# Designed miniproteins, single chains, continued (2), part 63

Each design is a single chain, and the fold is of that chain. pLDDT is the mean over its residues in the fold that is shown.

## One batch from the design tools (miniprotein)

Design m6299
Fold by ESMFold2-Fast:
Structure m6299 (fold): chain A 73 residues (1-73)
Amino acid sequence: MEEVSDDALTAAMAELQMAVLKAVAKSAKAPEEALELIERGEREVRELIAAGRPEEALEVAKRTAKEVDELMK
């Protein structure tokens, strides 16, 4: 079995946060602007993970969640 590195775990956390955020937003019928922010964040997270920058991907996921929260207030 391959041992999970901190980078692999961080990447998985970023992807999971985006997936959960998207599912919750769709279920809550969030504004179109919030869904667009999530789609942008998902693309940026994927690109950063592909570039070997999982810590930045996690920060993008956190930033996207905050931006969506502010739009839903």
Scores: mean pLDDT 80

Design m6300
Fold by ESMFold2-Fast:
Structure m6300 (fold): chain A 80 residues (1-80)
Amino acid sequence: SAAVAARLAAADALEAQAARLEAAYAGSPAETTAEVQKWLAENHGITEVAPEDAAALARGMAAAYRQAAARARAAAEALA
């Protein structure tokens, strides 16, 4: 159904965002911190963040996205 497809698409998008944050932070510290800060500014409007805060926010957001994706998949399964 369209409702199931929409929930699965939302879960995929959330997992992709989590994976991007995780992958960006896994590289060289200076370069990945700059990429994470840029991503937070572009996607969440977070522009005034210290490098250490950006890292903590990115990890927290990745975890939250994974959790939200799991809920969306569970909701899709309940509808199928």
Scores: mean pLDDT 75

Design m6301
Fold by ESMFold2-Fast:
Structure m6301 (fold): chain A 82 residues (1-82)
Amino acid sequence: MYYEKAKEFIERYKPKVVLAGSGERGIGIAKAAKDYGIPVIVAPPRTGGVSFGTSTGLAPDTGGVYLGPFATDEQIAQAIAA
């Protein structure tokens, strides 16, 4: 479900980079971005420190960056700007 909605947004807005969270929504968004060759920056929430399995793999697979659960807002902004 989230994959199809993310695909519609990518086709409409043609983003240069995608910021995605963790979980099912983040995975769906990252897969859609990968299919369009758009780099994905993954910045999961600081609480929990959980391994995100496929989400962590999808960021490097798209040519993007995985920012760990301790990433600051400034680090996220810098990754988007790079």
Scores: mean pLDDT 60

Design m6302
Fold by ESMFold2-Fast:
Structure m6302 (fold): chain A 58 residues (1-58)
Amino acid sequence: SIDELIRTLSPEQFRALVEAAELLARGASKEEAIRLLVEAGMSRETATFLVDAAVAAL
C-alpha cells in the first residue's frame, strides 16, 4: 500500500516526494517528478507509482 511504502522511505526520499508533489501542483510533468525521486534514490518503478498517487491526490 501507499502508506507502507511511505513508511519505508528515507527522510531524503520523503522530502523529495513532498517536493515532487509541489512541482506537480505547479504544472510540472510527471517525468520531472519521477526524475526528482529517482535522484533521491528511489527505483523508477516506485517513483512512478508514488507520482501517480500524488497526481490522484491533487
Scores: mean pLDDT 82

Design m6303
Fold by ESMFold2-Fast:
Structure m6303 (fold): chain A 62 residues (1-62)
Amino acid sequence: MKGSELLAKLLEIPEEDLPEELQGETRLKLLTYLKENPDATIEEIAEKLNLSEEAVKFLEEL
């Protein structure tokens, strides 16, 4: 899944339904990164934001 598709899916999900790690400042950083990097892979996002394996799995299952 590309960053642009991931961004669209994340915008449809209420913040409270996201894993705690992906809420607040991390959510803002994630959305900003995806907007600036629409072709980013989940692996690149995980490296840039230092996401856990659980957060990565959540994003892959969207």
Scores: mean pLDDT 81

Design m6304
Fold by ESMFold2-Fast:
Structure m6304 (fold): chain A 58 residues (1-58)
Amino acid sequence: SFEEALKRAEELYEERADTLSPGAAQKLKDTLERLRNGEIPEGLRLTQAKAIISILEA
């Protein structure tokens, strides 16, 4: 579900953001905030959360 994907993305960000460049970490943080605040369209929100997971698990 979206809620599960968002939670996983947030957990991974907390654990692994230090492995990214400062600019990449900030961009992911901004996207996570937009996802939490409902600022991403319904049709894109799951895809965005999964993209963050993929970046952080790479």
Scores: mean pLDDT 79

Design m6305
Fold by ESMFold2-Fast:
Structure m6305 (fold): chain A 66 residues (1-66)
Amino acid sequence: GELEELLEELRRRLVEEMGVSEESAETIVKLIQEGNLAVLESLIREAEEMGDHRLAELARRIKELL
């Protein structure tokens, strides 16, 4: 569904844009899927601080679907 597609895009962008390892990105996505909103909110803040508005918007869209 849309949520699963956005979570896979998030995992990919964490690796490509934030330099997160594939294992760490998978863990972050799993925590978000389990309802850890604090992880998602932290990610939105970090993306905004980096000027990565696209990553921040992706994370906000995921939050709306949870």
Scores: mean pLDDT 85

Design m6306
Fold by ESMFold2-Fast:
Structure m6306 (fold): chain A 79 residues (1-79)
Amino acid sequence: LVEEAIELMRKGDEAYKEGKLEEALKYLEEAARLAEEAGDLRLAAQAYFGAARIYKELGKEEEAEKYLEKARELAAQAA
């Protein structure tokens, strides 16, 4: 699960660098889900932060805020 989540984050980063925002979102959302299932709150927070940034770039402010808040909560629990 964790290794799979890390690979998905890498694919999401590659898609983002290529300007494939929707594809990057798909990878980051799946990575966040797998990281949460594995109990890796830090990794899940990183994936949600990435997804929030992309939602903001797509003009989806409400989704961006929800993901940002979730990421912050998970990061606080991991600390």
Scores: mean pLDDT 83

Design m6307
Fold by ESMFold2-Fast:
Structure m6307 (fold): chain A 80 residues (1-80)
Amino acid sequence: SAAERAVAEVVEVLRETFRTGDLEAGLERIAEILREAGLSDDQVEEALDVVRRAYAWYRRTGDAEGALAAVETHIRDVLA
């Protein structure tokens, strides 16, 4: 589905962002993916806030799986 494609693409960008530390570049790419998936500007902004919180969690804890799971859950719920 378009939702599962968007989730997969966002996960790929987040894994790259965890490696590079370039949150702003990651957020820009994720926003583009979510807009192409049909999210409104408000929904994109809410999703980017979830991504920022997940990234902060990862930086504090090293928990990449927990950070990714939080973002995946949010995107699936919005695209459901």
Scores: mean pLDDT 89

Design m6308
Fold by ESMFold2-Fast:
Structure m6308 (fold): chain A 55 residues (1-55)
Amino acid sequence: SETKERVLAARREVIAERGPDASIRAIAERAGVSPATASRALREVAEENLARGVS
């Protein structure tokens, strides 16, 4: 998903700028999406990474 890619890129940028305690709102603002959209995208990525780790 393009939205997922934008949210991940925004997360990296915000963490680099503000540190690892970056809020979901800050990530959403950087990505240009709602906090709900950012939260869903990050949750989906976490689930995919967890499934891949147990495979």
Scores: mean pLDDT 76

Design m6309
Fold by ESMFold2-Fast:
Structure m6309 (fold): chain A 65 residues (1-65)
Amino acid sequence: MVSKEAAAMLLAIGGGIEGVVSDVRLEDGKLVITARLDTEENREAAKRLEEQIKELGIEVEIIEE
């Protein structure tokens, strides 16, 4: 069984297919994602990813690249 944290990291890595996510790390149970937010499409993709991770019960922070 995969932990909630590992599942969230896999979701964040999957989001990188569009080139939106550049880095993913876990700090003290909080998932820190660095994302390219230079376009409206990228901002919307990052917002969807944040909502999916929060639904798993994991604290998440998205940082602009």
Scores: mean pLDDT 70

Design m6310
Fold by ESMFold2-Fast:
Structure m6310 (fold): chain A 72 residues (1-72)
Amino acid sequence: GAMAAERLAKRAKVAEGEARALAELHGLRDPEVRVEMLDETTARITVESPEGRVEVTAPLSTALAALDEALS
């Protein structure tokens, strides 16, 4: 329903901001961050910087932890 779609869109926007902050904490310069919901529970996070590109696909609830591991 429309309510569920709105909640997922808001969660994706929050995750995008959190992923950008996380990339900056790892020292990436001017990171471009994208969060895409592949389904109701799975997110793809892409981080692009002059230093390289990182992409993780994980359940939304664990996607930031997976990104943190990939950036470490």
Scores: mean pLDDT 78

Design m6311
Fold by ESMFold2-Fast:
Structure m6311 (fold): chain A 60 residues (1-60)
Amino acid sequence: SFTSTITFDSEEKAKEIAEELRKLFPDAEIKVEGNTLTITTDASVETHVGMALLAIGMGL
């Protein structure tokens, strides 16, 4: 399993991105704590990194 933690500028932004990621990757475990998003997957490292980069891109 791979786990990534990403911090956004607001709690609302983190929630929006979490909801979008849950739609695209329903098998991923996505948690939100304040403005921090935690993604846990059993996917390949390539897939996991891709998901994390997508989340960061959506937060820009």
Scores: mean pLDDT 81

Design m6312
Fold by ESMFold2-Fast:
Structure m6312 (fold): chain A 65 residues (1-65)
Amino acid sequence: KAEEYLKKAIEALREGNTDEAISYAQKAASEGVKAGKMTPLEAARLVNAALEGDIERVEELLKKM
């Protein structure tokens, strides 16, 4: 489920585990697009936010889902 992967991405970012956060963000993006919960552009923005360590942006995307 996209929301569960996104929550895991947020936790990984809080722990400073950037590689794991990016991995979970990619999974959340893929599942979110498949479920019709986000566009490909929104998915790309999510992955970029995780890459930048922007926890607030990732949390905003979770709230919108």
Scores: mean pLDDT 80

Design m6313
Fold by ESMFold2-Fast:
Structure m6313 (fold): chain A 71 residues (1-71)
Amino acid sequence: MSKEELTKRMEELAKRAEEMRDKGLISEEEYLEIAELLKEAMRLIAEGKLEEAAKLIEEAEERIEELEKEA
């Protein structure tokens, strides 16, 4: 997976989480958990650690999916 692909995934996940928070589907704490995962992934991308970044992005995606199921 390329840096560009990871950046696109992060942007999409961030938008999903923000929309869910704005609609009241998730709590502020749940939103911040996702935001922290994405911030860490962004730092890893900047460091060239793309595989580690991809893993955190995947964790954020799994969290969003779980929260969507519960909402």
Scores: mean pLDDT 81

Design m6314
Fold by ESMFold2-Fast:
Structure m6314 (fold): chain A 56 residues (1-56)
Amino acid sequence: LEAELRALIEKLREAGLTKVAELAQEILAALPELDPALREAKLQKLKEKLTELLKK
């Protein structure tokens, strides 16, 4: 998930969605310190949102 999220963040930057990429990077940086189940749920939710943004 983390590697996939990093790849999606790069794609967002390439697409010109720099502000979204910055916010996603900040969220990803904070997630390692959360409860493992909550962390994985947050990462999955973030991946879904970023993927939808790239489809638009």
Scores: mean pLDDT 74

Design m6315
Fold by ESMFold2-Fast:
Structure m6315 (fold): chain A 58 residues (1-58)
Amino acid sequence: SKKAEEYLEKARRVLEESDRRGRELLKQGNIEEAVRVHAEGGVEAMYYTSLALAELSK
């Protein structure tokens, strides 16, 4: 499904951005914010992955 592919692309980009941002925050010694960024990115990526699964189930 085209929509499923688009949702998986969004999930991948969210994870990539969160990893990049989190690593930069760790370099700055901002551990608390790094953990938060990774957690929020993970939740958002799971949301898009769930939407992709719903599309594939049609």
Scores: mean pLDDT 86

Design m6316
Fold by ESMFold2-Fast:
Structure m6316 (fold): chain A 55 residues (1-55)
Amino acid sequence: MSTEELIEEARRVLEEKRPLLSPEQLAGLEKGLAYAEETKDKVVAEVVLKEIREV
């Protein structure tokens, strides 16, 4: 996947899991996603997606 595809997938999975997350977990994951979007770093995007999927 491209960096943009990874970010889109991470956003989608985060939205699906939103009801299962604490406010602190959600804030942390949203911050990670924002960082991936700002840096356009594929490795950062992959790490964020992995963290969201592990919830």
Scores: mean pLDDT 81

Design m6317
Fold by ESMFold2-Fast:
Structure m6317 (fold): chain A 65 residues (1-65)
Amino acid sequence: MEEELIESLKEAAEEGNVSAQVALGLLLKEKKDYEGAAEAFRKALELNPNNEVARKNLKEVEEKL
């Protein structure tokens, strides 16, 4: 169930869907997987460096690492 959602978001993100990558990061952050969340937000920023939601959340999760 949870893995299915994560895999679907990864597929969309691999197609260049920045919103899917951000959603993946937010979901992992909610699960307290800060390392996974940071990776997802970094990938979102690699796709779109100006994504403020990804940048802000990356900073927040890095403070938890």
Scores: mean pLDDT 76

Design m6318
Fold by ESMFold2-Fast:
Structure m6318 (fold): chain A 55 residues (1-55)
Amino acid sequence: SLEEKIKELEERANEIEREAVRLAILHGSDHPEVLKLAKESRELGKEIEKLRSEL
């Protein structure tokens, strides 16, 4: 269902955010990998919002 897809995307976004925080602690918040994960999380958040608007 659409609700299941949204939930899966939200879990994915949370996973990416946790990884970004972990890498930021180890390598600094300006590390390219951290910035990449932060961007991916933002893009996923936009997709989640779009799907929610279709509920």
Scores: mean pLDDT 84

Design m6319
Fold by ESMFold2-Fast:
Structure m6319 (fold): chain A 94 residues (1-94)
Amino acid sequence: DLDELVEKFDKLWEKLKPKLEEKPVKELSEEEKELFVEALAYNFKILIIKNKLSDEAIEMAIEEAVEYVKENLGEEYAEKLKEKLEKLVEEIKK
């Protein structure tokens, strides 16, 4: 299942990488910002599974990722990321 997550992340990242080479994250379109948040969520799930992160480490990493998105994409996308990451953490604990 990890391989499927990596494949999904890679496909999203290949779409975003050219855009990020042309402009900063802050200048992404609404659609590109949605893709960026999705890519971050997949990357986070991969990191949690791969590294067997503790609950404390997961909470700290979520706070850092949400703050980054808030600063670069705005509060709306930060809230979306936080919701996605909280849901992913619940799925991983099962």
Scores: mean pLDDT 79

Design m6321
Fold by ESMFold2-Fast:
Structure m6321 (fold): chain A 69 residues (1-69)
Amino acid sequence: MSREELWEEVERALVAMHAATVSIAAKNLGREDLAKKAEEVIDRIFAGAPLEEVRKQVDELSAELDAAA
């Protein structure tokens, strides 16, 4: 693997971990709708969606969750 490829895989894993955290927190707050959206983002991450796009989606879900708490 190139250094660029390794960095992208690391970033993708971090975004997936963030999305998983949002999903767990949303379930704990009873926000099943938000948890499902976070799970959809995880699926997109594993499907190879652009990192900037999925990172933005996770950030938006995280902000929505924070506003709901």
Scores: mean pLDDT 80

Design m6322
Fold by ESMFold2-Fast:
Structure m6322 (fold): chain A 55 residues (1-55)
Amino acid sequence: HMKKNPELAERYIRGAKRALEEGRYDEAIQMAEFALKVDPENPEAKKLLEEAKKR
């Protein structure tokens, strides 16, 4: 897709997953939001944001 920054989005997604697994829900939310800023339609980032908010 275009000139999106997929590597940066992927780093934030990995950080969000790790934070979620460690129970750091606020950090997971922030990282998922950053991933969406660099890749707004990323379904994995949207899923992680929803999962973190449910906690």
Scores: mean pLDDT 77

Design m6323
Fold by ESMFold2-Fast:
Structure m6323 (fold): chain A 69 residues (1-69)
Amino acid sequence: GKALTEEEREKLVKEYAEKNNLDLELMLEAVRLAEEGERLVAEGADDPEKQAKVEELAKRILEIIEKQK
């Protein structure tokens, strides 16, 4: 099976945010960062520069999650 579409991911994020009283805009931003990370991995998982960018995107996602607590 294929990964979830962007629209399906946004719908799930909205449902999760509503159930947990989280900021929808920050959760959508975290999803966008995760999708960018997936694109970088698809383009060159063996490229150290792209791996470093994926790690930076992961840090930004964690910062967004920390702001929700």
Scores: mean pLDDT 74

Design m6324
Fold by ESMFold2-Fast:
Structure m6324 (fold): chain A 78 residues (1-78)
Amino acid sequence: TEDVEEATRLLAEAQRAFDEGKYEEAARLASKAARLATGRDDLLAATALELLARALEKLGKREEAEEYRRRAEELRRR
């Protein structure tokens, strides 16, 4: 679907931003990718949430990161 294609593109952009140390941008892009993938592609949504959690951890938002990591695990177990 169009949303899954867009989520895949946003996740790739989020990964590049993360690799470049642009953690706020990576979190924003990963969050959008997770939203578009949720209910359409559980593996893609989980991957996006894991990247969001990693970016939030780099930003010192450890508690928020743990919540998103938990949500990603729930999606991967399905």
Scores: mean pLDDT 88

Design m6325
Fold by ESMFold2-Fast:
Structure m6325 (fold): chain A 80 residues (1-80)
Amino acid sequence: MKPSEAEILLSLARMALAIGDYELAKRLAEEAARLAREEGDLETLARALEVRAEALKGLGKEEEAERVRREAEEARREAA
């Protein structure tokens, strides 16, 4: 299977989260979500938004994190 550009960026965002680079994880997850929307890949979009929400929590941006988490729930619901 050939991974999409969005899937590649999502993998990089997850690695950035794992090493505690929340700024990088946020930026990579934002780009992954943008590409997933363009591709119509709601499952990758939901996962990218989940990573973005965790990165925002790591940065202390709790209100933004909660908003993005709700967006992830909506995308996951549409993907099902």
Scores: mean pLDDT 85

Design m6326
Fold by ESMFold2-Fast:
Structure m6326 (fold): chain A 71 residues (1-71)
Amino acid sequence: MPLSAEERAIYAALAERELRALGEEAGLPDVGKRIADETARRIAAAETTEEAQAAAHLGLSELRVAIDRAR
């Protein structure tokens, strides 16, 4: 499904907010911010809803790996 500019902006903002919050809660605010910013950029470049969702899932997976690695 083609993704509108408005939907892309909303998905990017939501993903950035959630990933940043999760990083802060894990005690890794800088890592969380970096992954949030990277994920938002990937979503901003997505042409389909499926690509945007895949980018969000990838960002969450990257953050989970970073949290586990820091332990």
Scores: mean pLDDT 82

Design m6327
Fold by ESMFold2-Fast:
Structure m6327 (fold): chain A 56 residues (1-56)
Amino acid sequence: ATEANLAATYKNRGNLKFKLGDYDGAIADYKEALKLKPDDADAIKNLGIALEKKNE
């Protein structure tokens, strides 16, 4: 798989973990997605939201 495809996989898995309330897991997956694709606006936004949810 390409790095872009792998980044999308991490982002989608992070989205699923977020929906399940696993914010720690979601944060980890979004960070891995952003290591592979730093300009992914959806991953950046969702990472920010997951961090806010974890800190509430």
Scores: mean pLDDT 82

Design m6328
Fold by ESMFold2-Fast:
Structure m6328 (fold): chain A 78 residues (1-78)
Amino acid sequence: EVEKIKKKIEELKKEKKELEEEIEELEKKIEEFKKKHPVPSEKEKEELLELEIELALKRMELGILNIEIKNLEEKLKE
């Protein structure tokens, strides 16, 4: 069972790396969008809000993933 936990931790660390890359790309898209639209229309404000919501959701997923990794690492120490 210890080996299964170790494999799960490695899988979650890989998912974390992929999610961190997605977050970086999304942050860049938001920054670029804001620079491109300094005086946004109502539609552009909605698009920006959608991007910001997506970023917030991905950051929450990263937080959950970090907690899951930490919990599994703590189980290995028991």
Scores: mean pLDDT 85

Design m6329
Fold by ESMFold2-Fast:
Formats: C-alpha cells, sequence, structure tokens
Structure m6329 (fold): chain A 69 residues (1-69)
C-alpha cells in the first residue's frame, strides 16, 4: 500500500530528527504527496499544523516523496 510506505518513511525520518507526530498528521502528509502535492506544499502543511521548524518539515516531506517515487 503506497499510503503505508509514505507514512513509514515519515515515521522513520521523524524518529531520526527527534520529532513526534500523530498518525493523523503523518497520514495526511503522505496522502498529500500521493495526490500530487509538492514537497514545499507538504512542508508548509507540517509547519502550520505541527509547528515544526521548516528545515525539519522539509526533510519529512522529502522522505515521503522519495519513498512514494
Amino acid sequence: DALERGVEAIRRKARELGVELSDELMRTAAELILQGASVQEVADYLVREAGLPREKARALATAAAEALA
């Protein structure tokens, strides 16, 4: 399942960066990538909804995009 691969990639990168995210936020970020959202759009979502620094949000969005390519 593509969604599960995206969520897993975000979870792994979040753990690496010391970031804690809800399953709901991770699922929404992965769904946005699957629907064709850019890394920048998903990073903006994570900054707004999770309060993450932009650098960390971009790393999470990039990990999801790479896993779903």
Scores: mean pLDDT 86

Design m6330
Fold by ESMFold2-Fast:
Structure m6330 (fold): chain A 90 residues (1-90)
Amino acid sequence: SEVEELIEEARRVLEEARRLFERVTPPYDSEEDLPEEVREARRLLREAERLLEEAERLLREGVSEERAKELAKRAKELALRALELLSNAP
């Protein structure tokens, strides 16, 4: 279904961004030492995960398919922004 495809695509982008986040963060001992771009990316990744979990829940309930599509699209947008920020991190 279209909703399932959007959720799968968002999950893929989110996973890619999370992997890049993990590669960028090991040199830092604490979150306070992270560059602002990396801290912003972390916030975006957390928000994207929450939106995607809600979209997946709505899909399982079979209710609000249009809302699930919107949430999946937003999650993908946030994950893509996080990926961009992480790619430009020092």
Scores: mean pLDDT 83

Design m6331
Fold by ESMFold2-Fast:
Parts: C-alpha cells; structure tokens; sequence
Structure m6331 (fold): chain A 70 residues (1-70)
C-alpha cells in the first residue's frame, strides 16, 4: 500500500531520488528490490561496494521491523 511505502521512506530517511523510486513501485517488495538495486549501483559508482552491502543489510533489518508492525 502507499502507506507502507511512506513508512519505509520515513524509517530509512530516504533522499528525494530514493523516495520517488519507492513511490513508483507496485508494492513494498518491489520498492525494496528497487531500493537495494539503487544502493548497489550508487556504491559501485562511488568505488565503495562494501559500504553498499552494509547499507543494504541495515535496510533489510529496518524492513523486517516494519513488516512485523504492518
């Protein structure tokens, strides 16, 4: 739902670009996949893929927390 996507945006304190990416997704699962892909690409472009993987782990942890509340 749109409410679940907005909760994800707020919990992760997403940038304007990441917020639009999440809002364009069909559901929370698609939003999560799109966000993970975006984080990986940005980290690779910045030359810090290890930091990207750590950020992805944190995102997954926060999403699990949100799913338990929704």
Amino acid sequence: SDEEKEALIEALRLSPEQRELVRKAKDLEEALKALIEYIRKQAEKAGVPELGEKEIEEVKRIVEELKRKL
Scores: mean pLDDT 79

Design m6332
Fold by ESMFold2-Fast:
Structure m6332 (fold): chain A 68 residues (1-68)
Amino acid sequence: SLVEKAEELIKEGKLDEAAKLLREAGLTDEEIVELFREHGVHPAFAELVAAGVPAEEAERRTLRELLA
């Protein structure tokens, strides 16, 4: 399934690709965030990636917030 493929992408650190597949599977942004959090993804990072921010940019923004 698309969800199972997305979970494998989460394990590989390909969170933006995982979010795309989850949206194609019909998940909402909130459901994508919850699934990412269940796999140990930081909430702020999960919210950015679920909203369509590229993983590299989401990581930079999350790190800046955590270091503030």
Scores: mean pLDDT 79

Design m6333
Fold by ESMFold2-Fast:
Structure m6333 (fold): chain A 57 residues (1-57)
Amino acid sequence: GPLVEALAEKYGVSPESLLGLVQLARDLGREVALQYAERELGLSREQAEAIIDELTA
């Protein structure tokens, strides 16, 4: 949706990557998702936490 697309543009990642990050947080937990975001997406912990919180509110 529009929020995922706006966050993807803001953080320089694909919308599909952010949806995958949110799904990973739901399936395997927040810490696994944060580690994935830092390692694979090049996001800081703070950026990844903000994205997960915004998309899961």
Scores: mean pLDDT 84

Design m6334
Fold by ESMFold2-Fast:
Structure m6334 (fold): chain A 66 residues (1-66)
Amino acid sequence: AMDKLKAEAKRLMVEGGILDEAEADKLLSKLKTQEQVERALGVAERALAGDMTLEQARKALESIAK
C-alpha cells in the first residue's frame, strides 16, 4: 500500500540523516502517485548505501516532489 511505502521512505530518510521527521512528512505529503513514493524510497536507499551524498539525495527528493 502507498501508506506503507511512505512510512518506509520516512524511516530511511530520518535514519539516514537526509531529512528530519517534519521535513520527511512535508515532502511525502506532496507525493501524489505510487511511482513518486517508490522513486523517493529509491533515493533514500541509495543515500544510505553511500551511493550519493545527503545533499544530492535532498535535491533528488525535491525534484520528485515537483
Scores: mean pLDDT 82

Design m6335
Fold by ESMFold2-Fast:
Structure m6335 (fold): chain A 81 residues (1-81)
Amino acid sequence: EIEEAEKELKENPNNADAYIRLGRAYLQQGDYEKAAEAFEKAVKIDPNNPEAYGLLGVAYRKLGDTEKAKEAFRKAAENAP
């Protein structure tokens, strides 16, 4: 799954969905720092994606970065339907 997302990113480095899938795979493995990096890339590509901000908040919370987690969750809420 990580290898599939990395392959997609080699073909299209501006693929926010591929970064979201990569970040989710890292969350599942407990690699919260790499998960946060992947979600940071996703929100930079698509800044109006509430799912990516929510996942970024989860990753920051797992890392113990409470301030960054709160900000990410706030942005997720602002962009929620």
Scores: mean pLDDT 80

Design m6336
Fold by ESMFold2-Fast:
Order: sequence, then structure tokens, then C-alpha cells
Structure m6336 (fold): chain A 89 residues (1-89)
Amino acid sequence: EKAEKAKELLEEALRLATSVMPGERAIELARLVSEAIEALEEGKYEEALRYAERALELVREALEENPSEKLKEAAELLEEAVELLRELV
């Protein structure tokens, strides 16, 4: 259940962030989120956490440059996903 919720949070954060992020950064975020979800589905929780933390850092950097409500919401969702993944490690 925690793993499933973390996946949903990762997917929603990606949807929100990529709607406002520039293309190259959006592609990098999509890669990080995809890697996190793949690792999560394989039970590799430490790898999933690492990718999710990198995704959060990327969104936080984008938020500092563009303080949009969608990026703020995406960062909050990624923070919750990271917290859930830490509980699985």
C-alpha cells in the first residue's frame, strides 16, 4: 500500500511539474520518475528513494526559478513520496 501510494504521488507530481517545466528539464524529470517507479515495482526501495530524491531536487530547483503553484504542489507530492519510500527502506 505504501509503495502503491508512493507510485501515485510520483506520477501526479510528474504530471503537474511537466505542465510548466521547460522541455529538457521535463524529460529529465520524466526519466527520474520512471526509474523510481521501475525500482519500486522491482522491490528496489533504496534505488527508488535515490531517484525520487533526485526528482525532488530537480523540481525544487525549477520552483526557485519559477515559483508556480503547480511546481509547489509537485514538490509537496514528491516530499510525501520520499517520506513513504524512506519508510520502505
Scores: mean pLDDT 87

Design m6337
Fold by ESMFold2-Fast:
Structure m6337 (fold): chain A 62 residues (1-62)
Amino acid sequence: MEEEKRRLLEEEIELSVRMIKAAVELRIAEKEGNEEKAKEYRERLEELSERLQEVVEELERL
């Protein structure tokens, strides 16, 4: 249990950091009018958000 919980917490931290970086890149792309890059980062945020939700749900079951 402790090792599994630790793994999930580490994954949550990693995903959260990746989401923050992607969100910053998205804001920069939008401000620069780079619609193609903005679309790429929005899609990445959606993927990361789905994975983060899975990790949170697993943590809630422990």
Scores: mean pLDDT 84

Design m6338
Fold by ESMFold2-Fast:
Structure m6338 (fold): chain A 65 residues (1-65)
Amino acid sequence: SKSFESLYKLAVEKAKRLNDQEALEEIDKIRKEYEETKDVSLTTMRLAFIIAELEKKEKELEALG
């Protein structure tokens, strides 16, 4: 799915910028689940959740200066 690929790319880029290895591992698990099940709705929802958590971490780092 085009929507999955867009969210996957965004999630990976954000996790790499933050050096968040735990997030990268979780994103990889979601991709494997998508490849096995082709469940676009559940896997994109899980990616969106991780993106939101990464954006929260990015905002916290900005607040620290």
Scores: mean pLDDT 81

